Designed miniproteins, single chains, continued (5). Designs and how they scored, part 36

Each design is a single chain, and the fold is of that chain. pLDDT is the mean over its residues in the fold that is shown.

## One batch from the design tools (miniprotein)

Design m17312
Fold by ESMFold2-Fast:
Structure m17312 (fold): chain A 95 residues (1-95)
Amino acid sequence: MLSPETIEALRRVRELLRKAIEAAKNGDIDKAVQYGEEAARLLEEAHRRTGDPFLEAVAQMVRAAIEAAKNGDLDKAVELFEQSVALLDRAIAAS
Protein backbone atom coordinates (compact mmCIF):
# COMPACT_ATOMS: atom_id res chain seq x y z
CA MET A 1 0.00 0.00 0.00
CA LEU A 2 1.35 3.44 -0.96
CA SER A 3 2.00 5.98 1.83
CA PRO A 4 -0.48 8.91 2.15
CA GLU A 5 2.32 11.29 1.09
CA THR A 6 3.01 9.24 -2.05
CA ILE A 7 -0.73 9.10 -2.89
CA GLU A 8 -0.97 12.92 -2.62
CA ALA A 9 2.08 13.26 -4.89
CA LEU A 10 0.43 10.93 -7.45
CA ARG A 11 -2.80 12.99 -7.30
CA ARG A 12 -0.75 16.13 -8.09
CA VAL A 13 1.07 14.30 -10.93
CA ARG A 14 -2.32 13.17 -12.33
CA GLU A 15 -3.58 16.80 -12.35
CA LEU A 16 -0.37 18.00 -14.12
CA LEU A 17 -0.73 15.23 -16.73
CA ARG A 18 -4.37 16.23 -17.36
CA LYS A 19 -3.17 19.80 -17.99
CA ALA A 20 -0.44 18.45 -20.32
CA ILE A 21 -3.10 16.48 -22.26
CA GLU A 22 -5.29 19.61 -22.60
CA ALA A 23 -2.29 21.68 -23.79
CA ALA A 24 -1.27 18.98 -26.32
CA LYS A 25 -4.86 18.70 -27.65
CA ASN A 26 -4.81 22.50 -28.14
CA GLY A 27 -1.46 22.32 -30.01
CA ASP A 28 0.41 24.10 -27.18
CA ILE A 29 3.70 22.19 -27.26
CA ASP A 30 5.47 24.50 -24.76
CA LYS A 31 2.78 24.05 -22.07
CA ALA A 32 2.46 20.30 -22.72
CA VAL A 33 6.24 19.94 -22.23
CA GLN A 34 6.27 22.20 -19.11
CA TYR A 35 3.43 20.29 -17.37
CA GLY A 36 4.92 16.94 -18.45
CA GLU A 37 8.40 17.84 -17.14
CA GLU A 38 6.96 18.92 -13.75
CA ALA A 39 4.99 15.63 -13.56
CA ALA A 40 8.09 13.55 -14.49
CA ARG A 41 10.18 15.42 -11.87
CA LEU A 42 7.63 14.64 -9.11
CA LEU A 43 7.47 10.95 -10.17
CA GLU A 44 11.29 10.71 -10.22
CA GLU A 45 11.47 12.33 -6.74
CA ALA A 46 8.82 9.90 -5.40
CA HIS A 47 10.79 6.99 -6.92
CA ARG A 48 14.00 8.20 -5.22
CA ARG A 49 12.18 8.26 -1.83
CA THR A 50 10.35 4.92 -2.17
CA GLY A 51 12.41 2.77 -4.60
CA ASP A 52 9.08 1.74 -6.21
CA PRO A 53 9.79 0.50 -9.79
CA PHE A 54 6.20 1.39 -10.79
CA LEU A 55 7.01 5.11 -10.29
CA GLU A 56 10.16 4.76 -12.44
CA ALA A 57 8.12 3.07 -15.22
CA VAL A 58 5.47 5.83 -15.19
CA ALA A 59 8.20 8.53 -15.17
CA GLN A 60 9.76 6.91 -18.27
CA MET A 61 6.36 6.89 -20.02
CA VAL A 62 5.88 10.60 -19.21
CA ARG A 63 9.42 11.32 -20.52
CA ALA A 64 8.49 9.51 -23.77
CA ALA A 65 5.33 11.66 -24.04
CA ILE A 66 7.45 14.82 -23.60
CA GLU A 67 9.81 13.70 -26.41
CA ALA A 68 6.83 12.98 -28.70
CA ALA A 69 5.48 16.49 -27.98
CA LYS A 70 8.91 18.07 -28.68
CA ASN A 71 8.97 16.20 -32.02
CA GLY A 72 5.51 17.61 -32.90
CA ASP A 73 3.78 14.23 -32.50
CA LEU A 74 0.99 15.56 -30.29
CA ASP A 75 -1.29 12.55 -30.93
CA LYS A 76 1.42 10.22 -29.56
CA ALA A 77 2.08 12.61 -26.65
CA VAL A 78 -1.65 12.60 -25.71
CA GLU A 79 -1.75 8.77 -25.98
CA LEU A 80 1.27 8.35 -23.65
CA PHE A 81 0.05 10.99 -21.15
CA GLU A 82 -3.42 9.31 -21.07
CA GLN A 83 -1.80 5.88 -20.51
CA SER A 84 0.23 7.41 -17.63
CA VAL A 85 -2.96 8.85 -16.05
CA ALA A 86 -4.69 5.44 -16.36
CA LEU A 87 -1.78 3.70 -14.59
CA LEU A 88 -1.82 6.31 -11.79
CA ASP A 89 -5.62 6.03 -11.41
CA ARG A 90 -5.30 2.24 -10.98
CA ALA A 91 -2.47 2.63 -8.43
CA ILE A 92 -4.44 5.21 -6.39
CA ALA A 93 -7.61 3.04 -6.50
CA ALA A 94 -5.59 -0.02 -5.33
CA SER A 95 -4.16 1.87 -2.32
Scores: mean pLDDT 86

Design m17313
Fold by ESMFold2-Fast:
Structure m17313 (fold): chain A 87 residues (1-87)
Amino acid sequence: AAEQIKAEAAEFKKLPKAEQLAKFVTIVIKYKNKPEEMNAFLAELGVPVQAKSDLLPVLNAHLPDPAPAVRAAKLLGLSDEETVTAL
């Protein structure tokens, strides 16, 4: 698990910016119900691990900052309701 997350984060960092947005949304969806794995992935990227309960259902007190995923979802044309469902 930890080894896979580190490998996935390293792979993500090598992607062009345009591909990073799509991959990031996929990873957030994949780890939506696995907050420990999502927190570990975001920590490897240097992203703040702050919960935003106003926008997403809180998985726990350690829920990562969803702002990058929300911005990516908006770029994909998702509504606010669809964004919450996808994350």
Scores: mean pLDDT 57

Design m17314
Fold by ESMFold2-Fast:
Structure m17314 (fold): chain A 55 residues (1-55)
Amino acid sequence: SPRTEALRKRFESSLDWFERQLKLPGASPREVALNQRAVENSKDMIKSAEERAKK
């Protein structure tokens, strides 16, 4: 559905943002851990949206 595609694109945009943050020098260990969790969460949300789109 159009709504599911819009959600997927939002999560893909968020994933790109967090991956860019992980590549920046000078991030604290806490910031790295938070960005890694955000990347994992975004990947899970994309996978969930794709599975729901198959129904």
Scores: mean pLDDT 76

Design m17315
Fold by ESMFold2-Fast:
Structure m17315 (fold): chain A 80 residues (1-80)
Amino acid sequence: SRERQLLVAKAVGYILRALGDELDGDLLGAAEAYARAGDLYLELGEREKAIELYERAARLAAEVDPERAEELRRRLEELR
């Protein structure tokens, strides 16, 4: 469907943004972009991809924002 295609395109866009933010040293920006991609993959029913994206987001957030990293880890526990 068009809706599914748009969600995939948005998720891929957030992953590309996250990669760019990592290259720029914006670890929190990268973590948020990976988390947004994870949210979109959950909407798509792609649970394993969402878990991988949230894990990456939590690792990046842990370096700069421990509170945000804990929020992401809590979400991961709910998905497992």
Scores: mean pLDDT 87

Design m17317
Fold by ESMFold2-Fast:
Structure m17317 (fold): chain A 73 residues (1-73)
Amino acid sequence: SMALEIARLAADHVLRYVEKHYPELVDEARQRIDEILKRVEELMKQGKSEDEVIDEFARELSRALQELRARAA
């Protein structure tokens, strides 16, 4: 699935950024992103559209990044 491939690439880039710049947050970021990817896979298993899956992924990732940014401050 193209949607799942895009989600995995975005997740990988975010994790590399956190590992490089905020290493103390990497375990928390990895756990949160893993949960988001599992949710995306479940939505696909339920027959949700590619657009709906990407929209949900983007929403959840944005929320996680905001929370991690607050912890980094």
Scores: mean pLDDT 83

Design m17318
Fold by ESMFold2-Fast:
Structure m17318 (fold): chain A 66 residues (1-66)
Amino acid sequence: SEFEKADKDGDGTLSAEELREFLRSKGRDLSDAQVQAIIDFVDRDGDGTLDRAEFEAALNALGLPL
């Protein structure tokens, strides 16, 4: 799935860096501030990383297919 593709270290969560790299691979070159804003918006557990559900919410917020 797209989550496994974005999760570079396979730990089951996405960092801001991994999310930015994933978005860049989809042709979306966002700034660090824009990526952090997305994480802050969808990060429901407040740990600063995205689990699968939060990642899907981020893609929906960006209008990207899952």
Scores: mean pLDDT 73

Design m17319
Fold by ESMFold2-Fast:
Structure m17319 (fold): chain A 57 residues (1-57)
Amino acid sequence: MPSEAVREAVRRLVEEKGFEGVTDEDLRRLAEELGVSVSTVRFALREVYTEELLEEA
């Protein structure tokens, strides 16, 4: 699983832009900022999406 820091950063991005507003460019930029691969950020985005569909908070 991605680290908590990656998941939190992805949640923040989704809160600002929504899932439809998040682009490949945004994911690449976030990956560089966090020092992880783009695939790691994409995996975190999918996990966040799945969690929000299944959980109410």
Scores: mean pLDDT 75

Design m17320
Fold by ESMFold2-Fast:
Structure m17320 (fold): chain A 102 residues (1-102)
Amino acid sequence: MSYDELVAEGERLLATREGREEWVRELVKAKREGDAEKYSYLLRLYAEYHNHVLGSSPSDAQLQALLEIERFLKREAERLGDEELVERLTQQIALLEKLLAE
């Protein structure tokens, strides 16, 4: 997929609560089944969407969507003992919370 296709798919899927719940289910399933290609794709889809949103003067709804996703990822990183990822997500969550408070 091109960058533009990944961003468009990210907006389609991650902009809604239902889409985020689907994305989370697919991510957990891919990890559980050892589908490294699908897992990598879903994480890349989120990363491109995240970068696009923050680079594009995000709405409160978009910031809230990123916050929900990153809170989920932080809980999973904590369960895995990935302290470096937990630290990075903690910093990103604090930034998103600050942007929403402004």
Scores: mean pLDDT 77

Design m17321
Fold by ESMFold2-Fast:
Structure m17321 (fold): chain A 60 residues (1-60)
Amino acid sequence: TLTTRLEGDILEALGRMAASLGLDDVAIKQLREAAELFRKAGDEEAAERVEKELKEIEEK
């Protein structure tokens, strides 16, 4: 749904902000939640985007 996708967008933004502050554990948690919300909304492209962001943080 549109609401679920918007929740995903908010969590992605929060996760990216946490990552920029060096709070990698918080960033990973928020981005994982965002990816799940995008999958629930049927937004495969957004879920894949967030998974790529997660990988970049985890592989630092």
Scores: mean pLDDT 81

Design m17322
Fold by ESMFold2-Fast:
Structure m17322 (fold): chain A 60 residues (1-60)
Amino acid sequence: MKIIVRAVEDYTGKTPEELTLKKGDILEVLEVVDDYYVKVKNLKTGEEGLVPKSVLGDAE
């Protein structure tokens, strides 16, 4: 099952492993890495990377 989430705020990636997000971006969850970070794919850009869980909410 595909898990889809939305960026609830803007986020600027601090490392090459992190994604930069805009509020409202639709993301697919690929992997929960730890208690703080999730690996996601931005469905608009096709880019994959890590983002903090705190900037993610339901796509609904």
Scores: mean pLDDT 79

Design m17323
Fold by ESMFold2-Fast:
Formats: sequence, C-alpha cells, structure tokens
Structure m17323 (fold): chain A 64 residues (1-64)
Amino acid sequence: MKIYAVFGPDATAEEIVEVAKKYGPEVVLESLKTGEQIRVNGTDLEEVREALEKLGRDVALKEA
C-alpha cells in the first residue's frame, strides 16, 4: 500500500484533510503505534476527525 504522508502527534484533522483531499475520497489512515487501519473519505473533515480520534495522533495516510 503506497504511503502518501506521515503525520506526527501534533497533526490536526484539518491538516490531514488538506493533504488527503488531493488523493480523493478513497484513502486509508493507519495508526503508526498499533497498525490499525480505517478507510475514510479524504475530503470529509468529520470522517477524518472520527478516524483520528479512534487511531490516535501518530498516523500515516495511505492509498486505499
């Protein structure tokens, strides 16, 4: 799975959406601590925020 970006512990949902929206509605957020993955619409701020709350703060943005 191709990695688009890696976000540190200070990354916000708003910052993640600004990057993710370039790749469209089919992206994956992965926890760098647990390896848990959540598929999200990269253009939907609320969906990204909910995924970030579940995964925690250290996440990678990946191809779906």
Scores: mean pLDDT 81

Design m17324
Fold by ESMFold2-Fast:
Structure m17324 (fold): chain A 57 residues (1-57)
Amino acid sequence: GSEARSVGGSARADLIAAGLSEEEAERIAKQAEEATRKGGSRAGGDVVRQALRELGL
């Protein structure tokens, strides 16, 4: 839905600002969007936070 798309878009922008490539940011943002559809915006946020932790950010 629109919420999942908004979370994905915001995540992509934030990841690019953090120094990730456009391709990597889009991949993680799509995972966050999917998580948001299944478990809400909190689940999407958890996907982004986990990815940043794995990258040491």
Scores: mean pLDDT 76

Design m17325
Fold by ESMFold2-Fast:
Structure m17325 (fold): chain A 61 residues (1-61)
Amino acid sequence: AKEYLEQGKKYAEEGKYDEAIKLYEKALEIEESPEIYKNLGEAYEKKGFLEKAEKYYEKAK
């Protein structure tokens, strides 16, 4: 989980949100955490999928 989360953050910093999302989804499969949900929300928001981003932000609270 931790390793996938870190790699996903690096892709997001590069603007590679599709790659970041895939890694965040792998991290969630291993362990759910508010931080992973927040990062998924941010990635979807950057892609313009606001409704999907809100769903993940709600899970991150």
Scores: mean pLDDT 81

Design m17326
Fold by ESMFold2-Fast:
Structure m17326 (fold): chain A 61 residues (1-61)
Amino acid sequence: DEAKKLAEYLVKLIEKESKEDFELAVERAKDAIDAIEDEELKKKVLEYFEKLLEEVKKKIL
């Protein structure tokens, strides 16, 4: 599941950031997802990303 692996990778990068840089890291990840040319892959990556990001927010905040 390529889309899930890409989303997990992006979220893992965000987890390494300080709370102060968290929002900027999220924006960078969303920009990377938005650059995906395959619309179907892009939608799947975004869905996994947002689900994983909510779990990370619960741990960081």
Scores: mean pLDDT 77

Design m17327
Fold by ESMFold2-Fast:
Structure m17327 (fold): chain A 56 residues (1-56)
Amino acid sequence: KSKQIEALEKRIEGLEDLIAQVEKSLPEDDPERQELIAALEEEIKKLKEKLKELKA
């Protein structure tokens, strides 16, 4: 793997771990929790798109 691909994969993994920590730290009905998770999921989607472009 190129170093760029590895860096993107690690960034995605870190964001997924952060979502799991937010889920453990904040109540399910907290609007701030839902907003944070949504923002992190959007960033993951953007990084996954870049990863697919680099692999193509």
Scores: mean pLDDT 80

Design m17328
Fold by ESMFold2-Fast:
Structure m17328 (fold): chain A 97 residues (1-97)
Amino acid sequence: MSSLSLAPRPLTPEARELLDKAVEAAKQGNVEEAIRYLMDAARAAGNPVTELAAAMALHFVRKGGDPKEALRFLAKAAEQSGDTEIARAAKEMADAV
């Protein structure tokens, strides 16, 4: 079956641990740190599109943008890129903020 780009990407143990840290940071109100952990998770998972989306979300928040909008954007970008676990974490973070 030749559609690897549409299959969910499994996380490495390192990427999963970074996602757990991202969700906890968001629950503590530390949105910038949470998005940074998502970027590191995407990088560890080898997902350049999701990593770029996380970088854009971080820039948006740093410029005074709404953290919930940034996290929802990140979740959609991750979902479209097949990063379902990162998308799920970003949605959970958006609900926590």
Scores: mean pLDDT 79

Design m17329
Fold by ESMFold2-Fast:
Structure m17329 (fold): chain A 81 residues (1-81)
Amino acid sequence: KEITRLKTEIDIETIFLAFAIANDNEELAKKNEERIKELVEELAKLEGLSEEEKEKLLEELLKWAKELGERLKKIFEESAK
């Protein structure tokens, strides 16, 4: 099922974005963010999401990844002392 594939890929890319942010890898973070945008656009077309719903979903995914990445980064930095 195409929708299930897209949702799974979005979840995976969002997790990868969080780890890229945690490791201060801005280049990988940018690539993962661009891929998430592409997947969300494709999902929106298949599910008939409005532009507003699409933007909200993207914002929620990016916010979640950034929050997780920042928490992981802090743990890594504190562990290094």
Scores: mean pLDDT 82

Design m17330
Fold by ESMFold2-Fast:
Structure m17330 (fold): chain A 57 residues (1-57)
Amino acid sequence: MEEALKEIEKLVKEMVEAVPELDPEKIKEILIQKLEAGESIETLKLGVENAIKDLLS
């Protein structure tokens, strides 16, 4: 779980760097909830990448 939390922190940083208006605490909470619901880190990474692309395109 510690490694998963480090990956979550990296994803939060990537989202906030791409979209500074996002609340990092809210994004972290959402990602942790998805992880606890059984989503994989790889699924969360793809979701974050797609969200950033959609917001910047």
Scores: mean pLDDT 78

Design m17331
Fold by ESMFold2-Fast:
Structure m17331 (fold): chain A 70 residues (1-70)
Amino acid sequence: EEKKKELKEEMLKLIGEILALIGDIIELEKELKKTTDPEKKEKIKKEIEELEKKIKELLEKLKELEKQLK
């Protein structure tokens, strides 16, 4: 039971991190829509892509932890 509790706490922490990154992407997308400078647009797009990659990595880790709970 203690190990399952630790796994659930780790999963909740990862879910929190994923939600925070999604929030960051939403803010960057809003900034991108307001931006007319091509160089700044490219930087924002690159930041969004990096955050999306990080979310994918965290989702894979979350899936592995979920598998351990089964």
Scores: mean pLDDT 83

Design m17332
Fold by ESMFold2-Fast:
Structure m17332 (fold): chain A 86 residues (1-86)
Amino acid sequence: MTLVLTVRGLSDAEKAELIAEAEALAARGYKVTVEVAGDTLTITIEGLTVEEMIGHVLRAIGLGLDGAKVKITIEGDTLTIEIDKS
């Protein structure tokens, strides 16, 4: 499965943390693409298991409970998570 994670309203420290997590996944053999546009970060990860996808969904729900706007969409084999922290 493919995950597309888009996060808006990030601080420089939060961007650095997410980029480091993405680089760790790439080092494990996943196909990872990271794109930074201002305060917006988009991470695309190919080859995730269903269990790993569930983990990302639960993390996104947690951010929504902390006041972020969260949108989750499934289209075919792609899970898209959009998080807006304003």
Scores: mean pLDDT 78

Design m17333
Fold by ESMFold2-Fast:
Structure m17333 (fold): chain A 55 residues (1-55)
Amino acid sequence: VKALLNTPLKTADLSEQKKRIEELLKALKVSEEERKKLLELFEKDPGEVFALLVR
């Protein structure tokens, strides 16, 4: 494929994913400090957080 239009305008996607991650962390009873760090990581590097959650 030669589509250069793969620029992810994931503004809504990022918001929804962030919310889901927060919900998952709450269900897992992760420390509030760790939750904040993971949410920051998600905004900075979504792939890193995704890799952590895939475990």
Scores: mean pLDDT 64

Design m17334
Fold by ESMFold2-Fast:
Structure m17334 (fold): chain A 67 residues (1-67)
Amino acid sequence: SVTDTIPYDPSMSLADEVIETAKAYLEAGKYEEAAKVLSTFLEAFGSSLSPEQRAELEELLKEAKEG
């Protein structure tokens, strides 16, 4: 459980944009593109993300890989 509120950060805003971009790729049936965007972002920024943001990105990556 998160006990403290963290301020909005450019990295968190970027994570939200990546989530929306990945969803757009998934809606278009571009699962490979969605998976690449998500995996690249998680590799670059995964450790800097909140647990909630990371969980959302990982769920989308699973969806992209499972089709």
Scores: mean pLDDT 74

Design m17335
Fold by ESMFold2-Fast:
Structure m17335 (fold): chain A 60 residues (1-60)
Amino acid sequence: EERRKKAIEAALEEGLTPEQAEAIADSVLSLGDMTGDSDEEIVELAKRAARAAVNERRSR
């Protein structure tokens, strides 16, 4: 539960909307739950995914 909130906050910090941040957080949490990643690794993955999404949008 706290992992999801931290991932959402990390994605929001990168400039995504709340709905987009939630989608990214859910994706990285699902992956992390399957692989056993730490909370810190989940947050870092969320930041990287959010940053990549923002960077792609800058192309339009």
Scores: mean pLDDT 75

Design m17336
Fold by ESMFold2-Fast:
Structure m17336 (fold): chain A 67 residues (1-67)
Amino acid sequence: SAAEKAVAAVRKNLSKEVVSLKEAGAAIGAGGITDLEARRLAMAGLDKLKGKEEVTKEELAAAIRAA
């Protein structure tokens, strides 16, 4: 699914276990995800976590899957 592609891309492109939302958004925006649907879901996952200063890869993956 596009959600699983987005999760795989996040795991590949974010080397840290804990990242800021700004760092996560920058990594997604820098073209680390080539599939447009997967990129859209990754951004939707970040939007669900809006208001947190830091997120784990697991939290981000869960938010993307819930998107």
Scores: mean pLDDT 74

Design m17337
Fold by ESMFold2-Fast:
Structure m17337 (fold): chain A 81 residues (1-81)
Amino acid sequence: MSEGLERLIREIEEAARRAAEVLREAGREELAREAEELARRTIEELREIERRKLNIPPSVYFELARRTIERLEEAIREAEE
């Protein structure tokens, strides 16, 4: 696996951990579970692409990861209202 892909997976896991923590502290357990589920699905997609040895440009991996991280950060901002 490329080092870049493993780094993206770690960034998604860290963003999900932080989002779930903030959401649970705010009493939003359901949203915390949704954030964890979103991260889990994105990581599974990235790992599936790697497993299947698809010739996917790195930009596609970065875009998928970035979109998920942005959604997780948005959930944190909305929870802090």
Scores: mean pLDDT 76

Design m17338
Fold by ESMFold2-Fast:
Formats: C-alpha cells, structure tokens, sequence
Structure m17338 (fold): chain A 80 residues (1-80)
C-alpha cells in the first residue's frame, strides 16, 4: 500500500519537474486517495497553482494547513 503511494508521489514529482502540472495533480490525487497527508495536499495545491487553477490550489492548501502543514498558510496568503 505504501509502495503505491510512493510510486504516485514520485510520478507527480517527475511530472512537476517536466512542467506537466495536470499529470502531477492527477498523480498526487491518486496518492492522497490511498494515504492522505498534509504534505501531499500541499504538493497537490502547488501543482494546481502552477496549472493556473488558483481556486483549487487554495482549497488544497487550506486542507494541508488544517492537517498541520505550516507552509500552507503562507501559500494561501500569497494567493488571497
């Protein structure tokens, strides 16, 4: 189970590195579906922000912050 999460997270990171933000978002969504974490919510928010989907980015940053990712607060404030 954790292996599948790690694979989807790695696919998301590769997609981010090549600028394929839509694929990165889908990969992080699959990782979250298997095992949600504040770090994955923040990564998904960053993918949506880079894809130009600001409202979705804010939504996922809010979820990351609620689960204890302090960096998510600064990301929300930057977009508001």
Amino acid sequence: TDFDVDVYEALGEIAMAIGDYETAAKSYEKAIELKPSPELYRKLGIAYENAGKTDKAIEWYEKAYELGDPEARELIEKLR
Scores: mean pLDDT 84

Design m17339
Fold by ESMFold2-Fast:
Formats: sequence, structure tokens, C-alpha cells
Structure m17339 (fold): chain A 68 residues (1-68)
Amino acid sequence: DVAAQLAEAEALLRSVPGLTVRRVGDDTIVAEGDLPVTTLIGLALRLIGDYPSLSVSVSGQTITVTAK
């Protein structure tokens, strides 16, 4: 269920110290933080593996998660 995966991804990102997480509309989550790029990429890869109904991208220090 894509809605359940979005809610779980949001909760996971909110549990990471140093990330500011916000919803953009009903299908997108944006997380930003002053964290090493390697850490952000690692988080994005975890999200891709755990939530197959979600699309995850990293740009700069921002992780964007969108329903597929």
C-alpha cells in the first residue's frame, strides 16, 4: 500500500537526527539536513530497498521521496 509506505518512510526519516522532514502534498516527502552526502545516499538506498512503491532521489543535501 503506497500510503502506508509513505507514512513509514516519513516516520523513518523523522527518526534521523539532523533531518528536517516535511510533506509536500499527498504523495511527496522532503527531508533536508546538514549531514554527509554519504549518509544521505545511504538513507536513500535504504528507502529504495525497503519501500518499492516509492521513488527516492538525492540532490545536494535533500532527499525527495515520491509515490510511484
Scores: mean pLDDT 82

Design m17340
Fold by ESMFold2-Fast:
Structure m17340 (fold): chain A 55 residues (1-55)
Amino acid sequence: EEERREKAREILRYIAENPDKALTVEQLAEKLGITPEEAQELLDYAAREGLRVEP
């Protein structure tokens, strides 16, 4: 689960670092080398667990 939490934080960090880009789930998946379905699950996990990007 810690690895899933780390992956979720990495996605959130990437989004935060690219706020002016229209990032799709597919683009996030491409960046991390995972499927769009997995990227969506990580985003859902982050939201459910209240994870956020910290400076």
Scores: mean pLDDT 73

Design m17341
Fold by ESMFold2-Fast:
Structure m17341 (fold): chain A 57 residues (1-57)
Amino acid sequence: MLARATAPVPKTGPEELELREGDLVEVLEEVDENYVRARSLRTGEEGLVPKSYLEEV
């Protein structure tokens, strides 16, 4: 599933993914109610992203 970051996402922990506003990600799995594991299409890095920062494309 493709999603877009609606705002800049800061990296606040070692498992988190840093994103710029408008970055496209591939959602790999839903970890819980608040977080997904995603891969940045810009950087190729994987990490946890809060669902509230993402919208489906």
Scores: mean pLDDT 83

Design m17342
Fold by ESMFold2-Fast:
Structure m17342 (fold): chain A 91 residues (1-91)
Amino acid sequence: MEEVKERMVEALRRAAEEVRRASKDPELAEELVRLLLKAAESVEREEDLGIAVATAVLALAVGATSARNRGDEASAAVLERAIDELQEIYE
């Protein structure tokens, strides 16, 4: 289970880096990165794997919605790919 959490944390951190590179809105990018890194910290501390997955997916979904509302389709696509990756890791 520790290995699964580590993979989820890495996926969230990788998504944060990709958002920084893909986004053309630096204010939005920093907001999304902050959201993702806070989610990674929460996942690391969570003892229940199901709650850890739910926390990570929720953070990515909220971030993707924020990106779409701001017209940042590139960042939204990064976050949606990360959701797919997390679901595959949990399977």
Scores: mean pLDDT 79

Design m17343
Fold by ESMFold2-Fast:
Order: structure tokens, then sequence, then C-alpha cells
Structure m17343 (fold): chain A 85 residues (1-85)
């Protein structure tokens, strides 16, 4: 999947560019996961739905990427807790 490949390429780039800056690395990794979730929702025909763990799981199921959708949803749940605390 192009969405999976782009996430991994971007993750590797962020980890290299910010290897000495933990705060920026974590911020950009969170942004990459959120952007990937938006792309997954759009690909599943759910582009107008909010980025929630439940919607990310559903998008993964629709696209035949259930395990990936669950992993990404866990990251979105962690991001949500950071933003709502």
Amino acid sequence: SEILEEREKMRALIEELYKDDKEKRETWLDANDFYTALRLLKAAGMGREPVTPENVIKAGEILGLSDYGKELAERIEKLRKKLLG
C-alpha cells in the first residue's frame, strides 16, 4: 500500500533529521501518524469523518488493512490523550 510505504519513508526521514531533537522528533512523528490516519480515512471513503481511533479502525477494515488500522488507531488514541490533557 502506498499509504503504508509513505508513512515508513516519512518516519525514517523524521528520525534521521531530528535524531538529536527528541521534542521535534516526537512532534513530527505524531503529525505523520495523524496525516496517515487522514489519508487512510480518505482512501476508505471516510474523508469527511473525524480522525478518531474508531474511524481509523473502520477505515483499515474497509481497505483490508485491519491490523495496520488497529496499530495506527492506538497511536491516534495516544495523540488524542496528549492534546486533551
Scores: mean pLDDT 87

Design m17344
Fold by ESMFold2-Fast:
Structure m17344 (fold): chain A 101 residues (1-101)
Amino acid sequence: EDAEEARELAEKAREAAKEGKALEAGRLAAEAGGEAARAAEEAETKEEAREAAEAGREAAEAGTLAAKEAKTAEEAAVAAGGAAAGIGAAFTAGLKAGEPG
C-alpha cells in the first residue's frame, strides 16, 4: 500500500522539480522516501519488496532532480534528504527481493 503512495509522491516531486519548485519537490521526495521505507519494512513477499525497491528508486530520482533545482542551502538539504531516504528504502527492499540479476 505504501509503495503506491510513494510512487505518486515521487511523481509529484518530479513535476515540481521540472517547474523549478525546489523546496516543494524536495519535501515531496522526502515524503516519498519515507513511504517507500515503510513499504520495504512491511514487505513480506518478493513482489512487495520489488515494488518497494522501485518506489525507493523513484523517490531517490525525484530528490536528485529537486537538488538540481535548489537555489538555497535549505532547498538543497531537503532534496538531499529525500534522495537519501529513497536510496535507503531501495537498498533495503532490494535485499528482500533478492538480487536484481
Scores: mean pLDDT 81

Design m17346
Fold by ESMFold2-Fast:
Order: C-alpha cells, then sequence, then structure tokens
Structure m17346 (fold): chain A 115 residues (1-115)
C-alpha cells in the first residue's frame, strides 16, 4: 500500500501550490470531504508522537475549520517529523494569518508546552 502514493495539491506557508504524496486511503478521504476521519488520523499521529493533550486539542480546533486538503497536509507534515506547534503555525499561515497573529499564537503554544 505505501508504494502507490497519490499526489495531492496543497498550499505552502508562502501561498505557493505544491504536491504531496498521500496514501490512497487519505486521498479518498479528501475526495469524499471526510474531515472527521482525517482529523482523527491527525490526533492519533500526534498522540503516538507524545504531544501534549493541550496542543492536540488546539490543533483539532484549527483542523475543524480547515479544508480536507489542509488536513491531509497536516498528516503529511506529522509523518515527516514536524511537531504539532509547527503544523498549527503552518495551517494558520495558509489561512492568511499575519506575522503579528502568528507571533501571538507562537507565544500561546510555548506557554502550553511549558505548563
Amino acid sequence: MTLNLELLEVYTSEGIKTKIGVTPEIYELVKNKDKESLIEKVVELAREQGESPELIERLREILKESSPEDIAAAIHLLESGFRVADVILMLLRIKGASLEELQAVLQELQALENA
């Protein structure tokens, strides 16, 4: 199953369209707009990587308002070794958050990690 990846078009943090490799299962969930199943896969991956429950919940709230494609990008980033805080910042940047908003969120996430 892992040898046959589908290419999915996503936006980078700079607003540039790129393609990521996703499993056929993830690709079908995106096509069917099954956000609930995509979000649960992100939460499972973050939990398995030892992320704090507070950071996982913050990520979940952002994913509820994200496109299926952006949720698939979050899965790809977590599988690539990015941390939940980095994924949160990238998703907010894709949604058009300003540098000032991203700095405020970064401070919030650092406080949650240190609590």
Scores: mean pLDDT 74

Design m17347
Fold by ESMFold2-Fast:
Structure m17347 (fold): chain A 87 residues (1-87)
Amino acid sequence: AEEYFNEGNKKRNEGKLEEALELYDKALELDPNFAEAYFNRGLVYIGLGKYEEAVKDFEKALELDPNFEKAKNYLEELLKRLPELKE
C-alpha cells in the first residue's frame, strides 16, 4: 500500500494525474482504511475536475480519521465553492 501511495504522490507532483489516480487506487485496494490515500486521491480528482469524486474521497478520509483537519478543510471549501454538491 505505502509503495503505491508514494509513487502516486510522485506522479501527482509531476502533473501525471491519471497515473497518480491508478497508483492511489492500487494503494486503496491493498489498504481500504488508508485515510491519507483517500485524501490524496481527492486532490487528484480536483485536478481532473471530478469534484463529486473528490467530495466522496474527502468524506471517506474524514470518516476514517475524524481529526483529519486537511480533509475537513478541503471538503468544506469544495462544498462552499460548488453549491450543487451540498444539495
Scores: mean pLDDT 82

Design m17348
Fold by ESMFold2-Fast:
Structure m17348 (fold): chain A 93 residues (1-93)
Amino acid sequence: MYEERIKKDPNDAEAWYNLGKEYMKQKRYALAAEYYEKAIELDPNNAEAWYNLGKAYLELGLPKKAAEYYQKALELDPNNEEAKKNLEEAKKL
């Protein structure tokens, strides 16, 4: 479904974001990150995409990058308690 949406409209930010989520479920974190990065290029105000990109980078063993993305998610949604907690943990690494 989302792959077909991207073929018809490569600017469909929601489709890129949802494919990133599918790859996260499959634990294919590098692919998830690539798809979330594309979603953010198209819709930089999607706080959930920034948060999930941070989570993907943390799983890839890149906590400094994860912290940068969690900070951006919190700038957009300061009430995201999980992003705040994950940022504190990533900054210790």
Scores: mean pLDDT 85

Design m17349
Fold by ESMFold2-Fast:
Structure m17349 (fold): chain A 55 residues (1-55)
Amino acid sequence: MSREELEIEYTKKVKEEIDKFRAENPDASREEMVKAAFEINRKAQEELDKKLAEL
C-alpha cells in the first residue's frame, strides 16, 4: 500500500465521519461542528501517521 493510497483512504474516512456527525447532530451549532471536524481530523491524522510508520 502506497502513502498516496493511505492519504486518499483517510481523506474519505474523514469526510464520512463529518457527514455522519452532521446527520446525527442536525441541531449542532457552527462552533460544535468546527470542534467535531477538528477532532475527527486530528484522530485521522494520528492514525494515518501510525500507518505510514508501518510502511
Scores: mean pLDDT 80

